# Designs tried in a protein design run: designed miniproteins, single chains, continued (2). Part 100

Each design is a single chain, and the fold is of that chain. pLDDT is the mean over its residues in the fold that is shown.

## One batch from the design tools (miniprotein)

Design m7455
Fold by ESMFold2-Fast:
Structure m7455 (fold): chain A 76 residues (1-76)
Amino acid sequence: MSELQKAAAEAFKKAAEALKAGASIDEVIEIIRETLKDFPEQAEKIVSVLETLAAQNPEAFRRFVEQEAALVEEEL
């Protein structure tokens, strides 16, 4: 697994944990951006997609983050 894939996996895991704890969508996006700070170009692409999804369908955003985190747990 690439370093970017590992960082993305950790970002979605932290994001899903924050959502379960009652964090806002903005807080979740900040967690993802901070976790991916060493990969700024990829972080901006991921954040852009997530901001678009959150604006169109907040429930789909939450489900997407939860699904990505679950896939990480299955690979471990």
Scores: mean pLDDT 79

Design m7456
Fold by ESMFold2-Fast:
Structure m7456 (fold): chain A 82 residues (1-82)
Amino acid sequence: SHMDMERRRKEIQKEEEAHKNRANELLGQASELFFEVEQEPEKKDELASKMNTLLATLRGEDASLKEEVDLMETVIKNLMAS
């Protein structure tokens, strides 16, 4: 029925929003760790490991953020190549 299809669409939207929120949270954590690397370069190896793990998770969670993830990975690589 039309109501069943509307309910299914709303469920999909809620799942997509939850997925997006999780991806944004992971991206936020990666950005925070990246900021720490900029402030404390002597901790870069430890923080880079954590960031790579979070970015890999984010890449698997939300393809819509691919450009943001790719850009952040590039910036991190440039920072680490100092």
Scores: mean pLDDT 72

Design m7457
Fold by ESMFold2-Fast:
Structure m7457 (fold): chain A 68 residues (1-68)
Amino acid sequence: SKEDREELAKIAKDVMLENGVPEELAEKLAETVKEAETQEELDLLGEAGTLIGQGKVEEGLKLLEEAK
């Protein structure tokens, strides 16, 4: 739902900021989560966010770049 996407975007931004991702980049990526149109996009963004949350920031960001 739209509310679920908004909640995920907030969580993603917070996780990114906690792991040293610059605020501007974290904001842009969180906006991408909010704008995701398909479950596949949300799943991919969730996987990238999980990697970043585990301290694998480079791997998570690379996954997002390759998905583009």
Scores: mean pLDDT 72

Design m7458
Fold by ESMFold2-Fast:
Structure m7458 (fold): chain A 83 residues (1-83)
Amino acid sequence: MLAAKIAIEAAENSETWLQAAKLAHEKGHEAGLSLGTIGATSKVAWEMKRLGIVPSLEETEKLIRLAHTVSGEEIGERLRKIA
């Protein structure tokens, strides 16, 4: 999933949670992702940067699928369980 790579790269190449979310949003838009997927990807990148946890590509794909329907807080809780 291209969105998962974008989320990981955004979290790794940013200094703040807001920068991670903005970078994921910009790269998702450039890649032609849907608005819903861009939102989900940005949400995951924000929580990854906030918690300092970057899981595997496969786990990140699962988090992005969940992020379409759940809050960033719930993504953060799921992310803590993976780490």
Scores: mean pLDDT 85

Design m7459
Fold by ESMFold2-Fast:
Structure m7459 (fold): chain A 81 residues (1-81)
Amino acid sequence: SMAEKLNEEIRRKGNRNLLETVNEQLRKLLGVEESDPLDVKLAALREILSKVRKYSQEEVDRMLKAFEEAVAEEEKAEKLG
């Protein structure tokens, strides 16, 4: 349906905004560049969430999984365009 296509577009735009926001924060707080490997970004994000923000391990793992999935979806979209 048209509604399903619209919801997918909104989700993709949300993922892109999340990626841009997180990448800018990682650059400003830990000097991690957008071009750095995903594992470096995930390690830096874990440090911010667990050490700086004091989130629980379960919350950190959930947030890191969301970021990793957003990266994978954006990379897949770029390869298809």
Scores: mean pLDDT 69

Design m7460
Fold by ESMFold2-Fast:
Structure m7460 (fold): chain A 112 residues (1-112)
Amino acid sequence: MAERIGELIARLREAGAEVQIVLADADRAPALSDEEQEALILILEALLEAVRQGVLRKALIILHRGAEEEALRDAEELVREYGEPDLVLRTDGTRESGRRAAEEIRRLAAEA
């Protein structure tokens, strides 16, 4: 899992994209679960397709683990710090959430 995430991030960088992944609740659970890794892989694969089509270049992914209110505060702070990404994605780390985010990215790519 970790190797696949690293590979996808490297390919996104090669395609000229900037992708940042943030854990909203890292202090209590800094390591990614297997399901969270699967969700991120789905999102990163969809982002790579969109970047290759020239749809976006800068994305922020927030893994909030169900802490939606904390994720909103973290998103606002990170957008300010990271400098206005083209796309902000929020996921609770479930496989279903990852699939929904990937479908949203593919919709954006199809509309461009």
Scores: mean pLDDT 74

Design m7461
Fold by ESMFold2-Fast:
Structure m7461 (fold): chain A 68 residues (1-68)
Amino acid sequence: SNAEDGERSRRAGIEAAKAGEGAAAATASHQAVLNGDREGGLEAARATEEMGDRVAAATGRKAVEKHG
């Protein structure tokens, strides 16, 4: 796993949620898991939910479950 890639994905998820771009937030969670960072993928999804985008957060969690 790569901690920098995980952190980048988490930050990308937060920024996408703030911009109202749920698809980008979900992609960030999926990319973190593909890079071997399941925890980073879950954190990106949680951060997205905390920013108010629960649909994108659910999509991100499903990506983690499928690939983690």
Scores: mean pLDDT 68

Design m7462
Fold by ESMFold2-Fast:
Structure m7462 (fold): chain A 60 residues (1-60)
Amino acid sequence: GPHAERAAAGARAAVESGMSAAVAGALYGKQPHDAGLSAEEAARAAERGGGDREAALRAA
């Protein structure tokens, strides 16, 4: 519904701003992949957030 779509959009925008995908998902109530993030987008977000790129690729 509209709330889930706004949460997904917020998570995606946060990841694009350099927030880790896991943190963005926790804040906006959506898993990163439910926000429409590709595996590569999730991996880049993990790198920017100081996380593990390979773990993010496996999770996505």
Scores: mean pLDDT 60

Design m7463
Fold by ESMFold2-Fast:
Structure m7463 (fold): chain A 81 residues (1-81)
Amino acid sequence: SAMDELREVVEEAIEKIREAAREAKEKGWSKQELENRILRIVIETLGRLEEIAKKHNVPREELEKVVRELGKEVRRIMEET
């Protein structure tokens, strides 16, 4: 289903963000460098979510819920890092 595709994209994005946080620690990235990397991942993910939503006529309200969940998880990871 379209909702399963949206969930998979969000889960993949979360994994990429966690990987970026690990790489930042290993390579000694600044806070700003990590934030820029996370921002790029989020922008790419939002584009992918919007593409899937348009393709499957997902209501804006449902897409907004998925986007809010992504934002909440990103915030949580950044607070833990």
Scores: mean pLDDT 85

Design m7464
Fold by ESMFold2-Fast:
Structure m7464 (fold): chain A 82 residues (1-82)
Amino acid sequence: SLSYIEEGDAEKALKAAQEDLKRYGPDNPVALAKLSLALIAQGKYEEALRYAQAALAVDPSNMLAKLAYSQAQEELGKQGKL
């Protein structure tokens, strides 16, 4: 378990990313990348990888999406799921 501060930050990030995705549309690459990073913070790496891939499909130069993709892939690799 992470500290209560880290857990609270992850929940706030997830909520903000979900609100951005709802507001700016399902294909907004920044919102998709932020959602992916928030899912990584919650240990939901398979969902995080899908959203990072979706963001990169829209904007392959998006640095947040590249970061999220790399982190999700690394964590899934550690779990033997890649």
Scores: mean pLDDT 79

Design m7465
Fold by ESMFold2-Fast:
Structure m7465 (fold): chain A 80 residues (1-80)
Amino acid sequence: SKEEEIKKEALERLDYYEKIAKDIIKKNPNLTKEQKEQILKNFEDEAKELLSKIKDEKLREEMEKYYKEKLEEVKKALEE
């Protein structure tokens, strides 16, 4: 269904945003506080834009929960 296709695309895109953030963190062990804040902001902005395009409320809420889990993972990757 179209809903299942939208869900799959949203999941894959959120996974991709997490991967990009984590790849930047892994490649740059000496990130400044400002650079860490920029990485987090970029991840949040991209994810929020993606979520805003989901018209189905139930699917959006499900993807928001997934986003929050990914956000926590990115935050943990930024902590030492």
Scores: mean pLDDT 86

Design m7466
Fold by ESMFold2-Fast:
Structure m7466 (fold): chain A 110 residues (1-110)
Amino acid sequence: SEELIKAIEEFAEGKKTPAGLKVLGQFLVSLGVFRGLSLEELEKIAKKYKSGLSKEEIETLIELKENGKTESPKLSELTNISFKVAAYMYENGITDKEEINEKLLELAKE
């Protein structure tokens, strides 16, 4: 959606807007899932960055990792995209912010 693309662009520009911080928070929670952080640690990240993720949504992300899946109809489009990018980054050892931003925008435009 146009709103999703705008939120990712604000994140890419390093803007501390509610939309930009939400993208950052969801991406960091998703990356934390692949790094094996506990549910409690993931909830702390989600709240710190105002990601909008519920405990149930974080539990769904953990389940996706355990089952080798990258998306769920129970999750928002932003959460699914953030998780797919985090999976790709983790599997390929990518840490570059610009590559993360490009991949988020690519998936949001599909």
Scores: mean pLDDT 80

Design m7467
Fold by ESMFold2-Fast:
Structure m7467 (fold): chain A 106 residues (1-106)
Amino acid sequence: SAAEEEEKKKKIEERLFELIKEAAKVLGAKEKAEEIAKALVEGKYEKARELAKEAGLSEEEIENLFKLVEIYLELHKNNGVVTDEQQEVGLELEKALREKLEAYEA
C-alpha cells in the first residue's frame, strides 16, 4: 500500500539522517551535524556543502560524506526495495561505519 511505502521511505530517511549526523560529528562538524544531515536527507546538497564548509570540513571530507549518501540511497532505492545481495552489503556497510563512529564518539 501507499502507506507502507511511505513508512519504508521514512525509516530509510531516519537511518540515513542518523548515519550522516554521526559521520559529520566524527569529521569535526559537531555543532552543524544535525543541520548537515537534514539538508542531505532533503537533497539540498548546496546547503549541506555550505554548512559543512562553515563547520570547517575540507572538500575531500565533504565529497566523502556525499558519497556515503549516494551509496546509501543507491542501495536502498525503490523506497527500501533492494535485492538480498544489496541489502546484505548495505547492512554490512552500516554496521562497519557504526562501529567505526562509536570508537570516536567517546
Scores: mean pLDDT 70

Design m7468
Fold by ESMFold2-Fast:
Structure m7468 (fold): chain A 68 residues (1-68)
Amino acid sequence: GKLLVYRDGSYEAEGAPEKLKEAAEALQKAVAAKDTDAAQKASAELWQALEELGGKRETLDDGTLITV
């Protein structure tokens, strides 16, 4: 999996936030258009991206949120 560090609205790993942002925007657009088929497809793409990144989230002692 990939190690992703998120703190106060920023990610420290390259590429991963752009992938998640693009998938989330596609889902939001499909929901706004009330297109159930497009929303289902975008949701599947978002889940696939999360699985590729490892999908496990942990909070460190200093409050840093990480994904492994």
Scores: mean pLDDT 59

Design m7469
Fold by ESMFold2-Fast:
Structure m7469 (fold): chain A 114 residues (1-114)
Amino acid sequence: ARAEVLRKVMREIFEIIEKALKNAPTAPNVKEIRKQVEELLKEAKEKEGLSDEDAEKIRETAELAWVFGMSEEEKEEILSEPSAEGMLEKAKEIVKRRWDEILDRAFERREALR
């Protein structure tokens, strides 16, 4: 798929996730979110030439953005990548950067409870 198609699809998925979290931050409807994402990916495959491989990489990127609560700035870093593979690798890089911060905060909290 063209970079423009990948950015459009990825941005729309990020908007679906953000809207769901805004409406139900503690108990988001994961089934409805997955349904909307799968419908969007299906349409992009049928109408815009998105490959199954690129669709899977976009799905993995979305799951990482969701699970690790990526910021708007981090999402824009992902959207700057011209390929689905580049988007996924950027998401993994962001996860590694935040994993160290999350671990440090978790250990700091654990020590404060002693």
Scores: mean pLDDT 78

Design m7470
Fold by ESMFold2-Fast:
Structure m7470 (fold): chain A 65 residues (1-65)
Amino acid sequence: GSIKLTLKAVKDYKAKTPEELSLKKGEIVEAIIPANLEYAYVKSLKTGKEGKISFADLLEVTELI
């Protein structure tokens, strides 16, 4: 199974790899977090852009709203 969360970026995040998603502060995203907690699959609700972010980085730059 996976968990779906709605999160708000509290800081800008710059993608570290081509498959990662960059975020801007204030952006609202939907994250799908698989049970292994290694990566989240993230979609910006404003832009519709999608990508991966490591679970650790996601926790550092987002807050649950």
Scores: mean pLDDT 81

Design m7471
Fold by ESMFold2-Fast:
Parts: sequence; structure tokens; C-alpha cells
Structure m7471 (fold): chain A 63 residues (1-63)
Amino acid sequence: DPLQQRLRHLEQEIAQLQEERAALEAQLKTNDTKANIIQLTATALRLIGLQYEKELIQQKLAE
């Protein structure tokens, strides 16, 4: 099922980005630079997009 395979891929990418976000948040505690803030914001926006796509696929699988 292509939707189930896409869901697994999204879950893996979300997990990886959550780890990256946590690392960036930790870095901001010691190094509050504009570059780090931009990077954290970009990572957060990508996570929102992937989580939204995951929800849409889960809804479609529940049909």
C-alpha cells in the first residue's frame, strides 16, 4: 500500500527532524544567534508540514 509506505517514511523523517530541533533548541541556550533562530524556525515549519501530511494520510487510511 503506497499510503502505508508513505506514512512510514513520514514517521521516520518526523523523528529525525524532532531530534534536530531538540539539538538546535539546546544550542540556542548557549549561542543565541540569528542563524540558529532561523534554522530552528525552518525546522519547526518543516515538522508542521510533515505532521499535517501524516494526518491527511491517516484520515484517508481510516476511510
Scores: mean pLDDT 81

Design m7472
Fold by ESMFold2-Fast:
Structure m7472 (fold): chain A 94 residues (1-94)
Amino acid sequence: ADEYLKKGWNYFFQGKYDEAIKYFEKALKIYREKYGETSPKVAEVYFYLGWIYYKQGKYEEALHYFEKAARLNPFSPYSQLAAALIKEIKEKLK
């Protein structure tokens, strides 16, 4: 999973967002299988997926992943940032 996160970030910094998403989704699958759906690692990857979709202007997809991250890890800085971005995105989609 960590190797897929590294590949995802490498593609992200190259501006290859679709490839970055693909590798983060691979990391997500492995973390879900090894640590369970509610693990902090799964919540973290949901936040990363939401952030990448947000950077692409894909606000509905970003909202979906930020809501998952916020539900799974409500006490983290990621959850607080996700909540702020959720509010902003919902205002854009009205």
Scores: mean pLDDT 79

Design m7473
Fold by ESMFold2-Fast:
Structure m7473 (fold): chain A 72 residues (1-72)
Amino acid sequence: MSYSLAPVETRTVVDGAAGTSRDVPRSAAENEALVAGLETHKKLLEEEGKLTEEERKLIEENIARAREAAAR
């Protein structure tokens, strides 16, 4: 099973009355929290010997994108 992460730059917002949804940019604080969570998750998978090279690349890419978004 490959680990696939949700987009780090946006979150889905649902308009309950209209039944529509849209993606909105995450705040810097939300992206910082996401980076911390992703780094912890990567470390745990690595310690368990379950981290594949493909999963590691995907997690690192998402961390890099979240750090970039947080720096704005």
Scores: mean pLDDT 67

Design m7474
Fold by ESMFold2-Fast:
Structure m7474 (fold): chain A 67 residues (1-67)
Amino acid sequence: SALEEHAAEVSGIMLRAAEDALYNGTSVADLERYATARLRELGASDADIRRFARRVGRMARKVLEAR
């Protein structure tokens, strides 16, 4: 899967999203759009993009609730 082939870049996308949620209060929707755009650039499938965007949104909701 493209997510496994680009594991370091994918980890970086998740870390950036977590930092933006925690320090800037960036919305779940904006973080999901960011993650979607980055994964498309990596050539990820629509299924992988949907799965990862859902994970980013779940993480972002928890981070934003804890601010």
Scores: mean pLDDT 84

Design m7475
Fold by ESMFold2-Fast:
Structure m7475 (fold): chain A 116 residues (1-116)
Amino acid sequence: AAEEERRRAELEREAERARALAPEIAREFAENLAAEADFLANSEASSPLLQEAARLLAQNEPENRLRGLELMKEYIKKKLEELLANTDDELEKEKLKTRAEILLETLELAAELIRE
C-alpha cells in the first residue's frame, strides 16, 4: 500500500516533468519533420502506418504534415494496445498509458504549431 502510493507519486512527478517538456519537444519536432521522417522511413521494424507517416511528414505542405502526425498518433495507440496485452502489472499499465498520453499530447502541440 505505502510502496504503491510512493510509486504512483513518482509516476505523477515524472508525468508532470514530461508534460512540462512537451511544448519544447513539439517545437523541435515541428522544426525537424524532414529529418524525423527520414529516420522513421528507414526503420527495419517500421509498420505500414509509420512508413506512411514518415512519407507525409517529409512533405512541405501543412495538410500532408498534419496527416502524417495523425498516422503517428494511430501508430502510438496501436502500439499501446499491443504493450498492454503483454503486461498484467496494473502499475506498469498506468506507466504505459501515461507515456502514450504524453506522446499524443506532444504530437497535438506539434500539429497546432503546423496549423499556425
Scores: mean pLDDT 74

Design m7476
Fold by ESMFold2-Fast:
Structure m7476 (fold): chain A 120 residues (1-120)
Amino acid sequence: SSEIENFLKKNFSYFKNASKETQDAIVKATSTFLKENNLSLSTFLEALGKVYVYLKSNHNEAKISDLKELVPELSDETLIKLAKLAALLEGKKAEVVGDKVVLKGSLSEEEVVKELSKLS
């Protein structure tokens, strides 16, 4: 949606500078994520913002339990997927290592689009 696109452009530099095709793929994947996880747009944007700010402030890593404390309304599975989406919005990949989510690397736009397909 236009509201998703506007929010992502304002808050994620990688998304803002990505090609139109990559931006459209991310918006579509985000819309699917909301539907499949039964999330309202407002709940999603608040949760995404909290998770993203936490990851950036905590050296691109987070314990799943810390994310659960931050956003107790969401399941651990949904929180992990949300952290993965937040990583992709910055051109990074999130990996689950034990009880932690860790943001690693630098992805091409083609790699970002490929990783988005795994969130469904």
Scores: mean pLDDT 84

Design m7477
Fold by ESMFold2-Fast:
Structure m7477 (fold): chain A 93 residues (1-93)
Amino acid sequence: MDQLLQQGQQLLQQGDYQQSINLYQQALSIQPTSQGYYNLGQSYEQLGDYGLALSNYTGANSLDPNPDYYRQAADLARRLGDDRTAQALLQQS
């Protein structure tokens, strides 16, 4: 698990977002984790798929509420023009 997450993060930092997504999906298929969903959300955000990014950040918070994950999701909701959702997420952080 941890090795797949580390490899995915390295690929994300290198800008290989598709390979990063593949590794995070493999990690999540073994065990769903908050960090795995968060990392997958970051990868989708870098690709410009804001809907999938927000969905995965929500998944991360559902497993383990985290102020940083709520803040990231709120910023993304604002980019999508959903100020109501952004305010609700910030109240959770």
Scores: mean pLDDT 80

Design m7478
Fold by ESMFold2-Fast:
Structure m7478 (fold): chain A 93 residues (1-93)
Amino acid sequence: MTPAEFFGEVLERQARALEKLGKDELAERVREIRPLVVRAVENMTPEELSEFVRAMTNADEERIKELLLRAGLSEEEAERVARTLAELSKYFK
């Protein structure tokens, strides 16, 4: 399994867990951004991927956005993904 495939699987499992918690709107947003996260991770170096995981652990929305922009997402895509991932990180610390 590639790092990108692993992240895609983790996000789908987290979305299912959110549905069990009654967080259906957040679960839908996680699924919507999943292909964008997979694409971004495919373009990351191992060092950038490590920084991305750290930024998600810290719910650092600004840093997540910066790394996504460097990975080739548009400003709109990076903002939407970073917001969703920072919110998601509050549930799966």
Scores: mean pLDDT 85

Design m7479
Fold by ESMFold2-Fast:
Structure m7479 (fold): chain A 106 residues (1-106)
Amino acid sequence: SSEEKKRLEKFIELLKKEKEKLKNKKLSISELEQIFEDIMDQAELSLEVKLEILKKTARLLGEKYGIELPEEIEGDELRRVLLELGSISAEEFLDAFIDVAEELLK
């Protein structure tokens, strides 16, 4: 819907602003998760869209870093991927969400 598109556009804008602020910072997985949850809440994404973003981001990062994922991905797989990675740059983490959100804009 047009309203969902506007929320995704706001989400992408917020992610890009946060990426600029976190330039050259290394954050823990828990700090990155907190930032991501805050941005999703600010963008007012529906639960369905939030779950789709989490699933697609888990697959993108899993494929990029060679982490095996089941064909059917649940929303909690992103946390498993992040724990397997141990650390990720804030830029790489936020870029994955930006890429997924831009794909969802069709």
Scores: mean pLDDT 79

Design m7480
Fold by ESMFold2-Fast:
Structure m7480 (fold): chain A 99 residues (1-99)
Amino acid sequence: SHMEQKTRELLRKAVEVARKALEEAENSDTIEEFQEIARKGALEVAKLLNEAEFTDPRVASLAIAAVMELVAASIAETKEDGIRHLKGAVELLEEAARM
């Protein structure tokens, strides 16, 4: 339960990082700025998740999928595609944090 609480706190922080990245990315003027914001967000989320100890494979799968969505956003060729991926990452992290 203590490790589960720590993992939940890390997941909640990951949600906050992803939401902030989405907000900053939506306000970016170029695709290059968008990709850099998404890349930094992906690295910060990955760092938080590396500190987490997942006991539920379903939660771990959602967290991994969220990182993949953030990476996809960081290489997206359009801002519209990148925003869809960032929104997907936020939704996956929020679901993981609720389990």
Scores: mean pLDDT 89

Design m7481
Fold by ESMFold2-Fast:
Structure m7481 (fold): chain A 60 residues (1-60)
Amino acid sequence: SARDRARQAIASLMLAQGRPPSDTELRVLARATGLSYGTVSRMAREIQRDLDAGRVPELP
């Protein structure tokens, strides 16, 4: 699904960069997946919370 693709892309970016995606990266992802920016931003924030807590970002 578009949500699964977005979560995978966000996690891949975080793993590759070692940091959360930028606002620009999230906007590009939203356009690419057809999801709203709000949806993609919420997903990224949830993954970022896990990363900040020292947990590996994982898909649900």
Scores: mean pLDDT 74

Design m7482
Fold by ESMFold2-Fast:
Structure m7482 (fold): chain A 68 residues (1-68)
Amino acid sequence: SMEDEKARILAFAARLAAHLARDPRLSREQILAGVLAVVEDAARKHKFSPAETAELRAEVRRLVEEVV
């Protein structure tokens, strides 16, 4: 289901953000941009609607804010 795909994408985004946060050369802004690029590509490939993609982007921003 799309809900399951969203959960998997967010779980991957969390792990990626945590991994990138270990590099002291990367700013929070650079980490967010990198994670968003991967998540947006996944949303496109899974044919998420613009509204679903916007919600996913918002959740990724919240996640990066909490982890980084």
Scores: mean pLDDT 85

Design m7483
Fold by ESMFold2-Fast:
Structure m7483 (fold): chain A 87 residues (1-87)
Amino acid sequence: MKLSSDLYDQLQQQLDDSRQRALAAGDERSASVLDGALTSLDISGSLGDADLAISSLKQIARAARARGLERAAQTLEDLAKQLEDSK
């Protein structure tokens, strides 16, 4: 399955932008979740495994929703959808 490095770079940038906004708002919990997702996406991208990236983002989004971190969860779900739509 073709997933371009440019798409991974774009998604990592969107995720980092969301993390920085959470930090600016004092939302350390959302920032921590988004940082974990950024690390997971970097690892999945280095392996070239789009399915791993999608499943990891969805898993982290579910954990974020369970903690009441709705905005972080939505960001992660949107990124997972972008990856699925690129297949």
Scores: mean pLDDT 79

Design m7484
Fold by ESMFold2-Fast:
Structure m7484 (fold): chain A 107 residues (1-107)
Amino acid sequence: MSFEEAYKVFRATFPDSTISKEELKELYDFAVKKAKELGITDEEVILRAVFYAAAVRDYGGKKGVEYLIKDPEKGLLYVLINRNMGLKYPVSLEDAKKVIEEILKKE
């Protein structure tokens, strides 16, 4: 899948996200690089990691990062609850990249 395809899917899934196209591309490129280092070729796994990281970027806070690293499914639920409540807890791109790395390591 190309970044342009991933970006379209992301915007359809999270139309209210404030993450820029440039920031999403940085997360995508990081995930592709880490996936290669780990021998992961499944595009769905790579995209899932990127989308979780993008969601935590807007709505996770430190707590969302910690939850996603410990248990990605429960961490995503926490982030989505914050989003549904209109609660924005932005984190750095470095924290979002850490989520990508830890999700990919579990595959």
Scores: mean pLDDT 80

Design m7485
Fold by ESMFold2-Fast:
Structure m7485 (fold): chain A 62 residues (1-62)
Amino acid sequence: VQTIQQQVKQDPNNVDSLVQLGRQYYSQGKRDDAIDYYNKAYSIDPSDDIKRRIDAVKGISV
């Protein structure tokens, strides 16, 4: 069974895995790590959903 971290190493352009890692770090209170992974996902797929996740981690209410 592949871990999410191993999936990102094998496919660093996997947006879903990057978003999932960002969510995991955010739930642990590691905001800087969460922002890093969300930014990586956003650079591959610049969607409004990912942008909102980045803004939420930064504490920006829209």
Scores: mean pLDDT 71

Design m7486
Fold by ESMFold2-Fast:
Structure m7486 (fold): chain A 74 residues (1-74)
Amino acid sequence: VEEGIKQAEEAIERAKKAYENGDKVTSSKLATAGALIAVGALIDAELQNASPEVIEKVRETLEKVVKALRELDK
C-alpha cells in the first residue's frame, strides 16, 4: 500500500513536469497511470483491513491525483 501511494505521487509529479514541457500525451499517460495505481492502493488497503490512517492517506492521494487530472485537462 505505501509503495502504491509513493508510485501514484511520483507518477503525478512526472505528469506535471511533462505538461510544463508541453508533452501533453506523456502527461496524460502518466496521470492516468497514477490514478490507476492510487485506486489499486485503496482497494488493497480496504481488502487488507489497513488502519484508518492508511486508508485516509490513500484517499487523500487519490483526491490529489483526480485534481491533477482535471488541472492537466485544462
Scores: mean pLDDT 74

Design m7487
Fold by ESMFold2-Fast:
Structure m7487 (fold): chain A 97 residues (1-97)
Amino acid sequence: KTMISMGADVYQDGKLIGRGSDIGDEDTAVDAGTNASLKALKKAGLTPSKDDLDKIRKASQRAVDKALKKGLNGTGSDSVDLTIDGKKITVIMGATV
């Protein structure tokens, strides 16, 4: 099966505060990207809301779609801005085929 590596970098005020990664295949990569983001946010002590999770999942889908369009050794990235516990948070999502 084609494996897709997913990474998430979490920033607060331009400072990197958390990183996460997970691995999926073509059917599970969006879930892997969401899990990577959750790992990164958890390390930063942040709990996303249901609406934040929806935005993260959509960013994960866009990153995966971009990587798959490029094919083997393809990369894709997307970002989402969130407000968690009154803090402005940016999540950058990356996918590599």
Scores: mean pLDDT 85

Design m7488
Fold by ESMFold2-Fast:
Structure m7488 (fold): chain A 67 residues (1-67)
Amino acid sequence: SMEEEELIEKLNIYEYSILKRLNAKPIGLPEEMASEEDLSPEEVLEMWNKILERSKPLHEELKKLAE
């Protein structure tokens, strides 16, 4: 749904903002997901969840540094 797409975009922006502040290279760039025009919101969410799960140990640290 559109609501799910907006949530995915917000998550991507949030993670990008954190990584940018740390000068860290993101794993699985949002641009890759955005270029997949044939992907449904559910498929994009699945890809994003895999990225989040992979980076989960860093999320708490990244969030603190983002302020």
Scores: mean pLDDT 51

